Designed miniproteins, single chains. Designs and how they scored, part 59

Each design is a single chain, and the fold is of that chain. pLDDT is the mean over its residues in the fold that is shown.

## One batch from the design tools (miniprotein)

Design m2032
Fold by ESMFold2-Fast:
Structure m2032 (fold): chain A 107 residues (1-107)
Amino acid sequence: MLSVEEVIDILQDPNASVEQIREAMRQANKFPPEDLLVVLGVAGYRIINGELSVEQARVIFEEMVKSENPQLALAYLRRVLEGLKEKGDEEKVKLAEEAIKAIEAKL
């Protein structure tokens, strides 16, 4: 199992594969809420500022949909969605909206 530092290192690596990011986020979902929030802060910043590809953002959102803390996941995704709208990233906006709807359908 990856540590918080190892997950952050993967999320900050510009050469990280989609598979590495998915596994990092899967393990992040098992962290305590305080540690998960640190990971999500790093991921959200990189998504909003265009530092992650559409496919990398997609796997992060998909793993957030699987979160055992849907309220935290919704709060995170809504914040990321607003940042993406401000940047005009239409493709990632659609992905974030789809993830939000998927979580809302489970509540």
Scores: mean pLDDT 86

Design m2033
Fold by ESMFold2-Fast:
Structure m2033 (fold): chain A 61 residues (1-61)
Amino acid sequence: SLRDELIALLQAAGLSEEEAEAAVERALNGKGHSLASALFRAGASPELVQRAGELLRELLA
């Protein structure tokens, strides 16, 4: 699923499974900006941040 793909991408960026699931839940509840912030804190590349944002937008559609 798109949700599983997003969680896996966040874990690849350095988030734990629990952190990734919590970040996705917060983003789906209208705090989408928190996902980008979490990824930047983890040291994710701009390309990974963009891909995560694309997956989140698809989940919200």
Scores: mean pLDDT 78

Design m2034
Fold by ESMFold2-Fast:
Structure m2034 (fold): chain A 87 residues (1-87)
Amino acid sequence: SLEEKIENFLKSMVEYINANYSDDPLAQKLAEELQKLIENKEFSKESLEKVIKMLEEVAQHALEKGDLELYAFFQRMILELKELIEE
């Protein structure tokens, strides 16, 4: 289902952040917020649009600190999540 695709997508982001960016406070805050959505099964369009805004904010922070790998990761996540919302 679409909800299962979204849940698995969010879980994959949390796992990636926890594995690679455990020391980044903004990335960890994003992972915490995503985990709350997963636990509460909150996958409405409104909730996902809030996630996109958070992803844009952490992507901008990554760009400003010169972490191009993290920036590219979050930009890809934004694109994929936007495509899921359009289904």
Scores: mean pLDDT 84

Design m2035
Fold by ESMFold2-Fast:
Structure m2035 (fold): chain A 87 residues (1-87)
Amino acid sequence: MREEIERLIEELRAERQRLEDLLALIRGKVPQPVLDALQALIAGIDQTITLLETGLRTGDQALVDQGLALDRQNRERLAEFLRTYAL
């Protein structure tokens, strides 16, 4: 469990960096709602990382559970974004 959550945090940090790189690349080249949607996805990942890291550090299982629930929601939002914009 702990090692799985630590791996997830590393995967989320890598995903966040990929989305930031994408945001930098497409800024000024796509409509504002696309940029807003991508920024919202990045913010969701940041919140998930914070919940998971805090939960692991403090031993608060409720924070870990909240982070995992938010991760599932973020994955659904990312999949919808990719389908909508054919990325």
Scores: mean pLDDT 85

Design m2036
Fold by ESMFold2-Fast:
Structure m2036 (fold): chain A 69 residues (1-69)
Amino acid sequence: SHMLQEAKRRKEELLEQERRDEAFTKSAMAGAASNPELRESVEQLAALIRKKMESERKEFEDEIERLLA
């Protein structure tokens, strides 16, 4: 089904964005290693991004499962 393939592609894009965001926060934390305030801010931002991505991924998994049923 075109709809199922489209949903899978969007999930892959979401996962790719998640990996990219993780790489960015890793780099930012490394750059802020000498500044504790910046490191904590980056860690807090990373946690918020991760939580949002986990929620979106779960919703997408549910959508794909419904399409497969």
Scores: mean pLDDT 76

Design m2037
Fold by ESMFold2-Fast:
Structure m2037 (fold): chain A 102 residues (1-102)
Amino acid sequence: LSPEQKLEILLSNPVVARILRHLAANPGAEYTVSELAELVNASKSSVSYYLDLLVELGLLERRAPARPSREPVYGLSEAGRAWLEAHRAEIDAVLEDWEEEN
């Protein structure tokens, strides 16, 4: 599968869509796994798994924390910002479907 095809598959997941929506709302912000798990109401293991996949796809970058923390932080790459601007409507549609089913 191409990187674009992998990303379309990941967008079918509401947890991924929620993560990307939070990142799109605050494109300069960096988050730990724990912070994102609380924000998207998902397990730390699920969030960690998806964040690592998004880093592999080049949408996110994992960085060392600037504060005294044991957890790495995750933020949008330059490519990730461009991709989110192009796919905002698709992300919103996934989240609307998720909210209607819950």
Scores: mean pLDDT 75

Design m2038
Fold by ESMFold2-Fast:
Structure m2038 (fold): chain A 89 residues (1-89)
Amino acid sequence: GAEALLERMRRLAERVRELTEKAVEAAEEGDLEKAKELLLQAEIELGMLLIVYGVAKVIGELTPEMEEIVEETLRAIEEAKEKIKKITE
């Protein structure tokens, strides 16, 4: 059901946010290897979020809240990547 998929997506989005915040913090502290590992973990969690979103679309259970979660999570990871890139330039 849509409720179970939404709950799964909220948990995945929260993990992406936490991992991207930790990646930015690691980069700011000069730990670029840790920042890269945390970004990789965030990308894996994002991949899982997008798979759940894709399933919701295919089975006709997509809700506006699911679309908002995907859009917000994609923005958060792109902002984190931009911040890390500026630190590492």
Scores: mean pLDDT 88

Design m2039
Fold by ESMFold2-Fast:
Structure m2039 (fold): chain A 100 residues (1-100)
Amino acid sequence: MDVVREELDAAQATAAAAGLSPLEASTVGVIRSMERRGKKVDKDKMAAVLSKLTGMSMDEARAMVDKAVAASKTLDDDVLAAANLISMTGGGRKEPLPLL
């Protein structure tokens, strides 16, 4: 996954310009994908999934989900597309992100 770096860099820059961290952008992308599939977003269920995947507290995960749900309804389509790309390129991997 080194070939997608240019697209990921552009997507991260777009998300950052909209005030989103990479993790927040990934969460927005997941929520947007669920909305496009006609699925109802359960904030508590999504927070539980984030907490389990990242090891963060339920409170932190809930704050991320709440911000992402609000953002998915208010952000421009360009920012939402960037968030979706970030979630797709990072969200499927189980490998930890080392600080290197």
Scores: mean pLDDT 69

Design m2040
Fold by ESMFold2-Fast:
Structure m2040 (fold): chain A 68 residues (1-68)
Amino acid sequence: KYRKVTPELREQVEAEIKAQGPTTLTKKDRERLAEKFKVPVEFISEVYQKIHVEEGVQDLVKAVDKVT
């Protein structure tokens, strides 16, 4: 069904996402990458979030979920 996630595959996915620059990937972009690499969309999303959280960009939106 899906390819086994290897360190090499993870590096290829990271390189592809980094090649996009500091840009937010749309749902369609993530689905395209998942199909290209034969991995779950969740894996693409996790790699993307990890890269951008390290740069302090994407996790802030999730942090405001619990507004009092």
Scores: mean pLDDT 64

Design m2041
Fold by ESMFold2-Fast:
Structure m2041 (fold): chain A 84 residues (1-84)
Amino acid sequence: SIRDQIIEIAREIKRLAEQVSDPLLKTRLIRLAEGVETLARAGDFDGAIEAFTSLKEEAEQVSDKELKEKLLELAERGIELAEQ
């Protein structure tokens, strides 16, 4: 289902966020990813889009270019799925 795909994206983002060197940014990214999973489980796709959008804003601050690009790509894919 679309919901299960969004949950998997949120979990993948959380796994990648563990690699973020800034501990405060890491914590914010993990909490946002957990928020997306909770909202998606509840069927709140509008809330999931808002949480992914916030996650994209935080991910722009990631210093590692490859990690940042992966986080942004996953968040964008999550938004696209939630808009269906």
Scores: mean pLDDT 91

Design m2042
Fold by ESMFold2-Fast:
Structure m2042 (fold): chain A 80 residues (1-80)
Amino acid sequence: MQSDQQQMSTIRDQVDYYSDWGTRNRDQVDPDLYQQFNNTIRQTQQAIDQGDVVRAQQLYNQTYQIRIQMMDQIRRNRDS
């Protein structure tokens, strides 16, 4: 129970950070990719609010993968 609460708190903090990061870098990424990122963040936040640790972790992993794709696009656009 305590470890699950710590996991949820960590995911929430990181998702909040990713939300802010995404907004600052919105113009440097594909609009569809940005929309997917925001939708996954919102779903992760909903899972946290519902106390669904398994779903929150799964959605966070999806958010993390989308962030990696966004970072790669930003890097390529900046280096081009």
Scores: mean pLDDT 82

Design m2043
Fold by ESMFold2-Fast:
Structure m2043 (fold): chain A 109 residues (1-109)
Amino acid sequence: AEIDRIIAEMRQLIEEAKKSTNPEEIKQILDRILELARKAMELIEKAVDDGAPLEEVQRRVGEVFSLLGEAREIARKHNLTELEKKIDEFLAEFSRRVEELFSRYRARQ
């Protein structure tokens, strides 16, 4: 339930960023998306600990990666180099943590 609200808020923020031509406004929106993505990562990890099915976790992970990919393209379009770097660093962190989570499912078989 909470993860659904966070993903929905991230989708709304992506659409707002796409409509804006103001780099400062876009920067604020993308910073907010990064905050929400970190919270989504924590909720995904908690869901794994609470026994969520692999299919559900894979779907949530895919949704967050997709939204971060869109955020990255928006940062590139507006030459927000520092923010693009932050998104890339978070994507690398998220990818590492996701691999750890998927390894837990393999170990349970």
Scores: mean pLDDT 86

Design m2044
Fold by ESMFold2-Fast:
Structure m2044 (fold): chain A 75 residues (1-75)
Amino acid sequence: EDELALRAAREGVEQAREAYEFYKDRNPQQVEKIAEQAERMAKRAEEYAKQSPLGDEFRRVAEELRRIAEELRAA
C-alpha cells in the first residue's frame, strides 16, 4: 500500500513536469494551477511521510514537488 502511494506520488512529479512543459507556451494561466496542484501533492506526501516506513522517500518526493511549484511561479 505505501509502495503504491509512493509510486503515485512519483508519477505526480512527472505529470506536473509534463503539464508545465505542455502549458508554459500555450496557456500561462494553467502554470499557476499546476503549481498549486504540486503544492497540494507535496502536503499529502509530507503527511504520508509521518506515518510510513517509506517516510524518507515521501519527504524527497514532497521536496521535489515544492521545488517544481517554486520554479513554475518563478518562470
Scores: mean pLDDT 76

Design m2045
Fold by ESMFold2-Fast:
Formats: structure tokens, sequence, C-alpha cells
Structure m2045 (fold): chain A 55 residues (1-55)
């Protein structure tokens, strides 16, 4: 269902952001690098969500 897809999306988004923040702290990323990685992750997840919703 659409609700299940959206719930899965929210969970994946939360996990992805947590992982990116942890990676940024471990690798000493700049604020610009962190922002770029978060934006790229959101774009990728949004594209995947759109593909799932279209089917």
Amino acid sequence: SLTDILRAYDAELDRTFAAIVAQAQAQGWSDEQLEAQMLAAVDALNARLAARVAE
C-alpha cells in the first residue's frame, strides 16, 4: 500500500541521515560535504519513492 511505502521511506530516511552524520563525524567532513551528502541522499530516496509510487 502507499502507506506502507511511505512508512518504509520515512524509516530509510532516518537511518540514512543517522549513517551520514556518523560517517561525517568519523571522517571529519566539512559542513559543505555533510550538506552535499544529505542532499544527494534525499534526491536518491525521493527518486526511488517516486518509482515505487508510480508502480
Scores: mean pLDDT 83

Design m2046
Fold by ESMFold2-Fast:
Structure m2046 (fold): chain A 97 residues (1-97)
Amino acid sequence: MNQTAADMTLELLRGLKELAGMSVEEAAKFMETPEGQVVASFALNVDTPSGRAMLASMQNALTAVYGPVKASELTSELRDAALAAKPKVEKVVEERA
């Protein structure tokens, strides 16, 4: 449902912002949770073709709920948050390998 997808997108945005502010140790613990795994996966893939397709899908869900202007703003914020979180996720993944 569009509302559920929009709500999940806003939860993802919050998770990305929180992860970016965490220490590596805190991020590693968060990434052990189902929520943290979703957030980390999105951050790692944000610049891939699949990540861009997922962003487009999320923008469509946000557009249905919030309209095109707000959806565009939230999608840009989501992408920026993912890019900010990506280096921390990569470091946690590297330390686990």
Scores: mean pLDDT 82

Design m2047
Fold by ESMFold2-Fast:
Structure m2047 (fold): chain A 109 residues (1-109)
Amino acid sequence: MRVRFEVEATIKDLREAASVPVDARARILKVKVTFSNGKTVEVELPSEWMTLGEALRRIAEAVEKAAKELGIDPETSRVKVEVDLELGDGGASPEAMARIDELLRRGKA
């Protein structure tokens, strides 16, 4: 099942959100980042099956790397991250999708 998430947070908050334990199996399809200066970067990550927690960690690391390459402070700068994920059949319920969205919000609160 394919799902899309949008989160707006500091890069530090995104990194902290990646530490939240999640049991869903996921594959990263696409990550798009828009920085506060209006620049947009599409990040390509390995498209392999992993836990959702591992996927979020890879996304946070890639966003931080892109910010540093653009001279943007990862501790203070806000970013908008659009993520396309594919969930494994055993975990791809509407309830699981809602929980994933809540965990992304909670981790950056």
Scores: mean pLDDT 69

Design m2048
Fold by ESMFold2-Fast:
Structure m2048 (fold): chain A 63 residues (1-63)
Amino acid sequence: MEELKKIDSLKTIEELLAYAEKHLTPEQVEFVKRILEATKDMTPEEQLGLLKDILKSELLARS
């Protein structure tokens, strides 16, 4: 899927949030932001990996 490849290419949390705001509902974006805040004690690389998995799951649930 082209969308999954785009998510895998995101390099920063800021890019991921911008992508989510374009492609997800406001409720899904709020959920992603809650996960980001709940995981602020993780490394940025760990947060990015987890958020990519969540974003993929949210997009697939909307398909």
Scores: mean pLDDT 77

Design m2049
Fold by ESMFold2-Fast:
Structure m2049 (fold): chain A 84 residues (1-84)
Amino acid sequence: SAEEEEAIKEELELILYRFRQKVAQMRKEGVSREELEKFRKEAVEFIKERYPELSEEEIKELEEGLEKIIEEVLKNPDLEYPLE
């Protein structure tokens, strides 16, 4: 339903925000890019398992979004991602 689709999008936005916060924290702690990539793969698998209703295209967009977050944090490690 449209309500279920909207709820999933809101949950995914929160997951992406929390991922960004965690990646920023890990970068600040000096973890390697390899560890960040491992964390990204774990996040993708978590999302696939929790939201099996997502299409292949939506999963691909999420994977690209998570990659962009890592790249953004690596370029701007001092960026703050405050809790809502």
Scores: mean pLDDT 78

Design m2050
Fold by ESMFold2-Fast:
Structure m2050 (fold): chain A 68 residues (1-68)
Amino acid sequence: AEEYIKKAKEYEELGKKARDAGDYRSAARHYSQAAFYYQLAYQLTGDPKYREKALEAARLGVEASSQQ
């Protein structure tokens, strides 16, 4: 679980940086990876905060993707 949380946070940060730079393709990719790893963390821990983080990352990825 810890490794998945770490990766999710790293991709979330990369997504923010890409979005802020106007690189929406990279932002969408990074947010999708963050959502994936938060979902894995949720499955292993049962902690609803990771489900919430996965949904937020997925939403940001969809928004970034719509700019492409």
Scores: mean pLDDT 84

Design m2051
Fold by ESMFold2-Fast:
Structure m2051 (fold): chain A 80 residues (1-80)
Amino acid sequence: SKAELEQQIQQLEQEIRALVAQLDATDDPAKRAEIEDRIIELVIEGHRLKVKLNPEVIKEEEFEKFLKEQLEELEELRKK
């Protein structure tokens, strides 16, 4: 249902925010890499769920830009 998809997207967004905060607080390279991989997985999954929710109104450029910006932000955090 739409409500289930919206709930899943909201939960993924909350988890991503929590992981980004953990990444910023973490200095261990191995732990940082694990968190980065998890964030990437969740961002991709969130995008897929949004496509399922509104395929007719989706702007591919907007979603591609969002994903690119998130991945670039993770890359910058890696350079800390």
Scores: mean pLDDT 75

Design m2052
Fold by ESMFold2-Fast:
Structure m2052 (fold): chain A 81 residues (1-81)
Amino acid sequence: SVLDELEAVLRAKGLPEAAENLRRYLEEVLSQLSPEAQARVEELVREAVGRLKAARSLEEVDQVLMELVHRIHEILQEAQA
């Protein structure tokens, strides 16, 4: 799954705690969303995985993760409105 790919990329970059925490966060988020909103989140995660694979520094990793979480929060706000 795309969540497995995200976890693997973060662990490969030496961020196992971030990998576990983000997986837990995403599983909780996905459980609260409609199938249509879940598909949107999975697409954002897929985009983030590609960007993380290309990232060359921890600062770039942090920026990708911050953007991912921000965009997911926008979807959550739309779903609860």
Scores: mean pLDDT 86

Design m2053
Fold by ESMFold2-Fast:
Structure m2053 (fold): chain A 92 residues (1-92)
Amino acid sequence: SLASLSKEEFEELLEEARERLDAALAEARARGADPLTLEMMELVREGVENPEELVEKAREVLELHLKANYDPEYLEEARKKAEELLAELEKL
């Protein structure tokens, strides 16, 4: 689990994730990805930049994804699973 990582190991993983997300976002922009996809990627990038906001940014990304891509029954199920995941992350 994330709780088993040292603070230094966690910070190194976040730096690697930031670099990968920056590269992926640049590539997505270059290939003309839709505005919603770009917004979601930027929210993920912001969460990795500010780890204390990671849970909140993950929720925002999921809400955008669910609104854009799925039917109402799937949206409700996915929302509940996301809330359970966020509750577990808050325990870290």
Scores: mean pLDDT 65

Design m2054
Fold by ESMFold2-Fast:
Structure m2054 (fold): chain A 62 residues (1-62)
Amino acid sequence: EKEERIEKILEYFKTELGMSDEAIENIKKLIDEGFDPEKIYNLLKERKEFVAKRKAAQAAAA
């Protein structure tokens, strides 16, 4: 169900991304405004991985 999936995505943001309750509420508002929760989930997951990889590359290239 879409609502159950949204709840799991928000829990992922809170637990895996360490987002504050305020940030979670902001994402809920975006979803309520018609943003695709799956697209938000994938973008934030990819950004987290990209940032981690970028930091590792910058540290190695110092």
Scores: mean pLDDT 73

Design m2055
Fold by ESMFold2-Fast:
Structure m2055 (fold): chain A 73 residues (1-73)
Amino acid sequence: MLEEFRALLEEIRAHADDPDARLEYQGRFATLLRELYEADPSPERREHLSRAVQALAAGDTDAALAHFEEAVK
């Protein structure tokens, strides 16, 4: 799971100037987020996921990755 998030975040960053490719990777990322919530949500995981989403929205993929690593620990 964590490696899948890493791969998708790097794909999003690598294709920032390609809207079609970026949209496809964002779709996969959203699917994994839903699967993570459905698997076993916890208050700590949700806090880290919230921060990861905020970082991603701000364009900080490195911060988003760090928060996801905490979420799946």
Scores: mean pLDDT 71

Design m2056
Fold by ESMFold2-Fast:
Structure m2056 (fold): chain A 77 residues (1-77)
Amino acid sequence: VEPVRVSPDPEAARAAAQRALDAGSNELLAAIVQANTPEAARQLARAVAEVSGEVLSPDDLAAAERAAAGAAERAQA
């Protein structure tokens, strides 16, 4: 059990991820996973990587997509 908070706007989540990265927090991954769909998580990961000048590994991206899909399925059930 965990206090799950879901942001309705992927743009707001992306902005939060950018600030978390600037602060040096792992919250950027949390923001990506918080995306309601695997596609949104992928887009957020890509945007953060482009801004930071670094590219996330395909394994990290796949893990984020799986986590987002699981969270969406739980919310739907």
Scores: mean pLDDT 53

Design m2057
Fold by ESMFold2-Fast:
Structure m2057 (fold): chain A 73 residues (1-73)
Amino acid sequence: MLEELVDRIAEALRNGRFDEAAELIHYARDVLGLSEAEVKRLLTEAINRAGATPDQIHALWEALRRLDERRAA
């Protein structure tokens, strides 16, 4: 399950689907109940597996921030 989720996030990152990657990360946290440390580990594994560029990583963080703001409202 977690390995499949890492692969899905990595694929989304490689294809520039940053909003989808952000939604999958929120799914891991909110639906699967992963801790902050587990989510951070999953994110790191997905970024490494995708071979994400600094620009892609920045786009992902912006998507995560925007999604978190919407959920906080």
Scores: mean pLDDT 80

Design m2058
Fold by ESMFold2-Fast:
Structure m2058 (fold): chain A 86 residues (1-86)
Amino acid sequence: MLTEEQRELAKRAALEIPGIGEEAAERIVELLDRNPYPTKEELEALAAELPGVSAGAVAQAVMEMQSAVSGLPYKEVAEKMLEKSK
């Protein structure tokens, strides 16, 4: 579960990604709060509900959000998501 401060950091990070608006950022924060390592299916399902947002943009946003809330560099978060299923 993300704190209010972590949710704000995550939303800010997501909003810097081209194609991610405020509504999309909020929806992605809710996904990340429920599952820190979303599956490909979950990312694709969320992208399908968001106008103009690709599954790749959602995945990018999740990695940037995890970087922002954990304090880890983006590269480390991306590697962790690639290697871990949980």
Scores: mean pLDDT 74

Design m2059
Fold by ESMFold2-Fast:
Structure m2059 (fold): chain A 63 residues (1-63)
Amino acid sequence: PALPPSNEEAQRTILAVVNELAPSLDDDELAALSRELAEVYRRHNGDVAAIKALGEEQKAKLA
């Protein structure tokens, strides 16, 4: 059956991305990342793939 899109799954994905990058970021950078991920959530209707893509782009910036 089709699972309706859920805020829960998107929010868990955001938290996973933030948690993975947190050791490489200071408090200001982490806060900015959290706000950017929340904005992507709003613009893309909670699309988990879009949130994951932003996370990968942020990881690439740190390399």
Scores: mean pLDDT 73

Design m2060
Fold by ESMFold2-Fast:
Structure m2060 (fold): chain A 120 residues (1-120)
Amino acid sequence: SDREQADEYFSKAMELGLEGSKARDEGRYEEAIENYEKAAEYLEKAASLETDNKRKAFIYERLANVYYQMALIYKELGKYEKAKEYLKKAIEAYEKALSLETDENEKKELQKKINRIKSL
């Protein structure tokens, strides 16, 4: 089913995201970017198949987190234009999550994340 396939893509994205974070923490920035790019691709696929707005909002929030981590790595590498590009992608993904969210506390947390990135 689309739900089962969305869950599989989300699971693969989370595993790749963890591998990316591990590679980043170990200074393996090229490997970190590769894993985060694959994680983002799986999160986009998961979001496209997800029909539940709350679950879809959660997927977009995770996608935004991945783009934000990529932006931080590009900044560390002195690739400021790439960092700016991925900060913009992170904001767009958080705004998609915010548009689908109905819980007031979750909306406030998403807005705080958007505002934090916009202040960079």
Scores: mean pLDDT 91

Design m2061
Fold by ESMFold2-Fast:
Structure m2061 (fold): chain A 69 residues (1-69)
Amino acid sequence: MEELEQELEELERRAVALYLAGKLTDAELSAIGEALQAAREALRKGDIESARRYIEEARRLLDAAEQKV
């Protein structure tokens, strides 16, 4: 549980930092934000498997955006 919450916090900070640096489009930020929000909702409901899937989706989107310099 706490491990996934820590991962969410790190992904949120990465998304904010990239957005402020101008490296995320509004569409990319929206997609990442939706995945992170879905992961938080899944964790609140105790659905660990869904939370992991949404975290992986957010990480994939962030990694793709970070490589675009």
Scores: mean pLDDT 81

Design m2062
Fold by ESMFold2-Fast:
Structure m2062 (fold): chain A 76 residues (1-76)
Amino acid sequence: RVIVGIGIHAPTEEIEREATEEAKKVVEEHGGTIQKVTRGGIFATFESEEKAREAIEEVEKVAKEHGAELKAAIFK
């Protein structure tokens, strides 16, 4: 089991919020259990690092589509 921290940063609060809401859905769809959500941050747990990496890759695509930057870290 791994812990993932995802930071989403955008030029406006509105874009950051929209990107964060879509990222939350992606994390849940990829088997993540959300522990905490802030305006520009998501903390979730995954069963494996592989699942976490897959979720992060999809979240990065979603963030870029909304004009946001993604920073992510996986903790063991």
Scores: mean pLDDT 80

Design m2063
Fold by ESMFold2-Fast:
Structure m2063 (fold): chain A 109 residues (1-109)
Amino acid sequence: MERLREEALREAEKALEGAKELTKADPGFQPVLDSVKAAVELLREVLEDGDMLPALARAFRVAYEEIKKALEYVKEGDKEKANKYAVFAEASAGLAMMTASVGKIALKS
């Protein structure tokens, strides 16, 4: 259980730091940072739900990979591809939020 919590929090922290760097490079990517921050806050509410933690860790890992690609394309000046991967990162963070919300409901039962 503790190991699953540590993994989920580590992946979430990596995604959050990546989103911060992306927003520093281009303030237009603020929605990515806002989505990742909201997902991290919801993750903290479901840390006792061991069944949801692996799915959350994976969602944050995917978001981080998408953020890294967006940042690479910002550095290359490819705004269209940067925006594409930023949208994918925002969607992955949104899936993490939905997953955590379901976990939060399950904990009440």
Scores: mean pLDDT 82

Design m2064
Fold by ESMFold2-Fast:
Structure m2064 (fold): chain A 63 residues (1-63)
Amino acid sequence: TERSQRLNSAAKAARETLKEAGLEDIADQQAAQIAQQVVDENPNASPQQAGELGRQKAAEFAK
């Protein structure tokens, strides 16, 4: 589904961003939570947009 595509894009982008920030140990769990927030708050976002939003939220979390 479109929702699954958005969720997967956001989770992948968030996970990679968290790993780049040195948060490998929590990357999978935290990325999943960020992805759910992105998809729930942005139901009309494309998978590409969801990925960018996931990256942004992960970058903000890592600060």
Scores: mean pLDDT 82

Design m2065
Fold by ESMFold2-Fast:
Formats: structure tokens, sequence, C-alpha cells
Structure m2065 (fold): chain A 111 residues (1-111)
């Protein structure tokens, strides 16, 4: 339900902050590790929504899509950064995949 959507929103906002840190410091190994942890949490939340068939309001879905778009834009900027490590680029691709999976799950569980 909306409490899981609120958790997903918080995780997306944290992912965005970490991506912004990586755009400033593309070799920050600690930020890469933190990003991998947040991706894992996002996938767990998406999995719970999918398994429990938790309904998400249109209002929460629209807010999640707004933040998800910003997250994907930041990840795409990291992929295009010539100073980004291969590890940073790999985790940026994982962010995009996790966000796309979350949005698919949310749209299938729209109230």
Amino acid sequence: GDSLADTALRILEEILKILEKLLENPHDKEAIRELEEEIGLLLIVAGIIKVTKSKISKEKLDKLKEVAEKVKEAAEKLLADPNASEEAKRVAREVIRAVDYLLEVLEKNLA
C-alpha cells in the first residue's frame, strides 16, 4: 500500500543523493557501496509490493514516477561521464534496471 510506496520514495531520494555524490566524485568507492545497498532495498520493497499485490494510489505513483525520472537522468549522466569507473557505470545500469522494475510493479498494482 501507500506505506510501501512511501518507503520506495525515500529509497529513490537516497539513491538520487548518492548518484549526485558520484557525479562530483566518480571514484568514490564508499558511495558505490551505499548505492548497491539502496538498490537492494528498492528491489526488496518492489518484491513485497508484487507478492502482496499491495495497491498504490495514483497520487503516490505520480510522485514516484517524478523522482524515478530524476534518478534515471542522474544515472544516465554517470554512464556518460568519462571520469566514471567501470564499477560506477555498472552500478548506474543497475539503478536504471531496478527503477524500471519498481515502476512496472507499481503500475500493475495501481488502485
Scores: mean pLDDT 88

Design m2066
Fold by ESMFold2-Fast:
Structure m2066 (fold): chain A 74 residues (1-74)
Amino acid sequence: DDDQTKKNALAMIDLAKRIKKYLDADTAAKVDKQIAEAEEALKQGDYKKAYQIAAKTVSWLQENYPEAVGKALS
């Protein structure tokens, strides 16, 4: 389901952007690169790739920056 995959990709990209606000500059720059790759995949119509990149980025942030994730979800 392309529509649902696109919605899931957009949700993960949005969450990564929200978490980024609570990160240090170096980590935020790394997240920006992953967001840019996910957004490029989204622009090409590759919603599955966009979702995979964004979801992997969010999972990495949940493991390594749980306080930033907590602030983004508040």
Scores: mean pLDDT 88

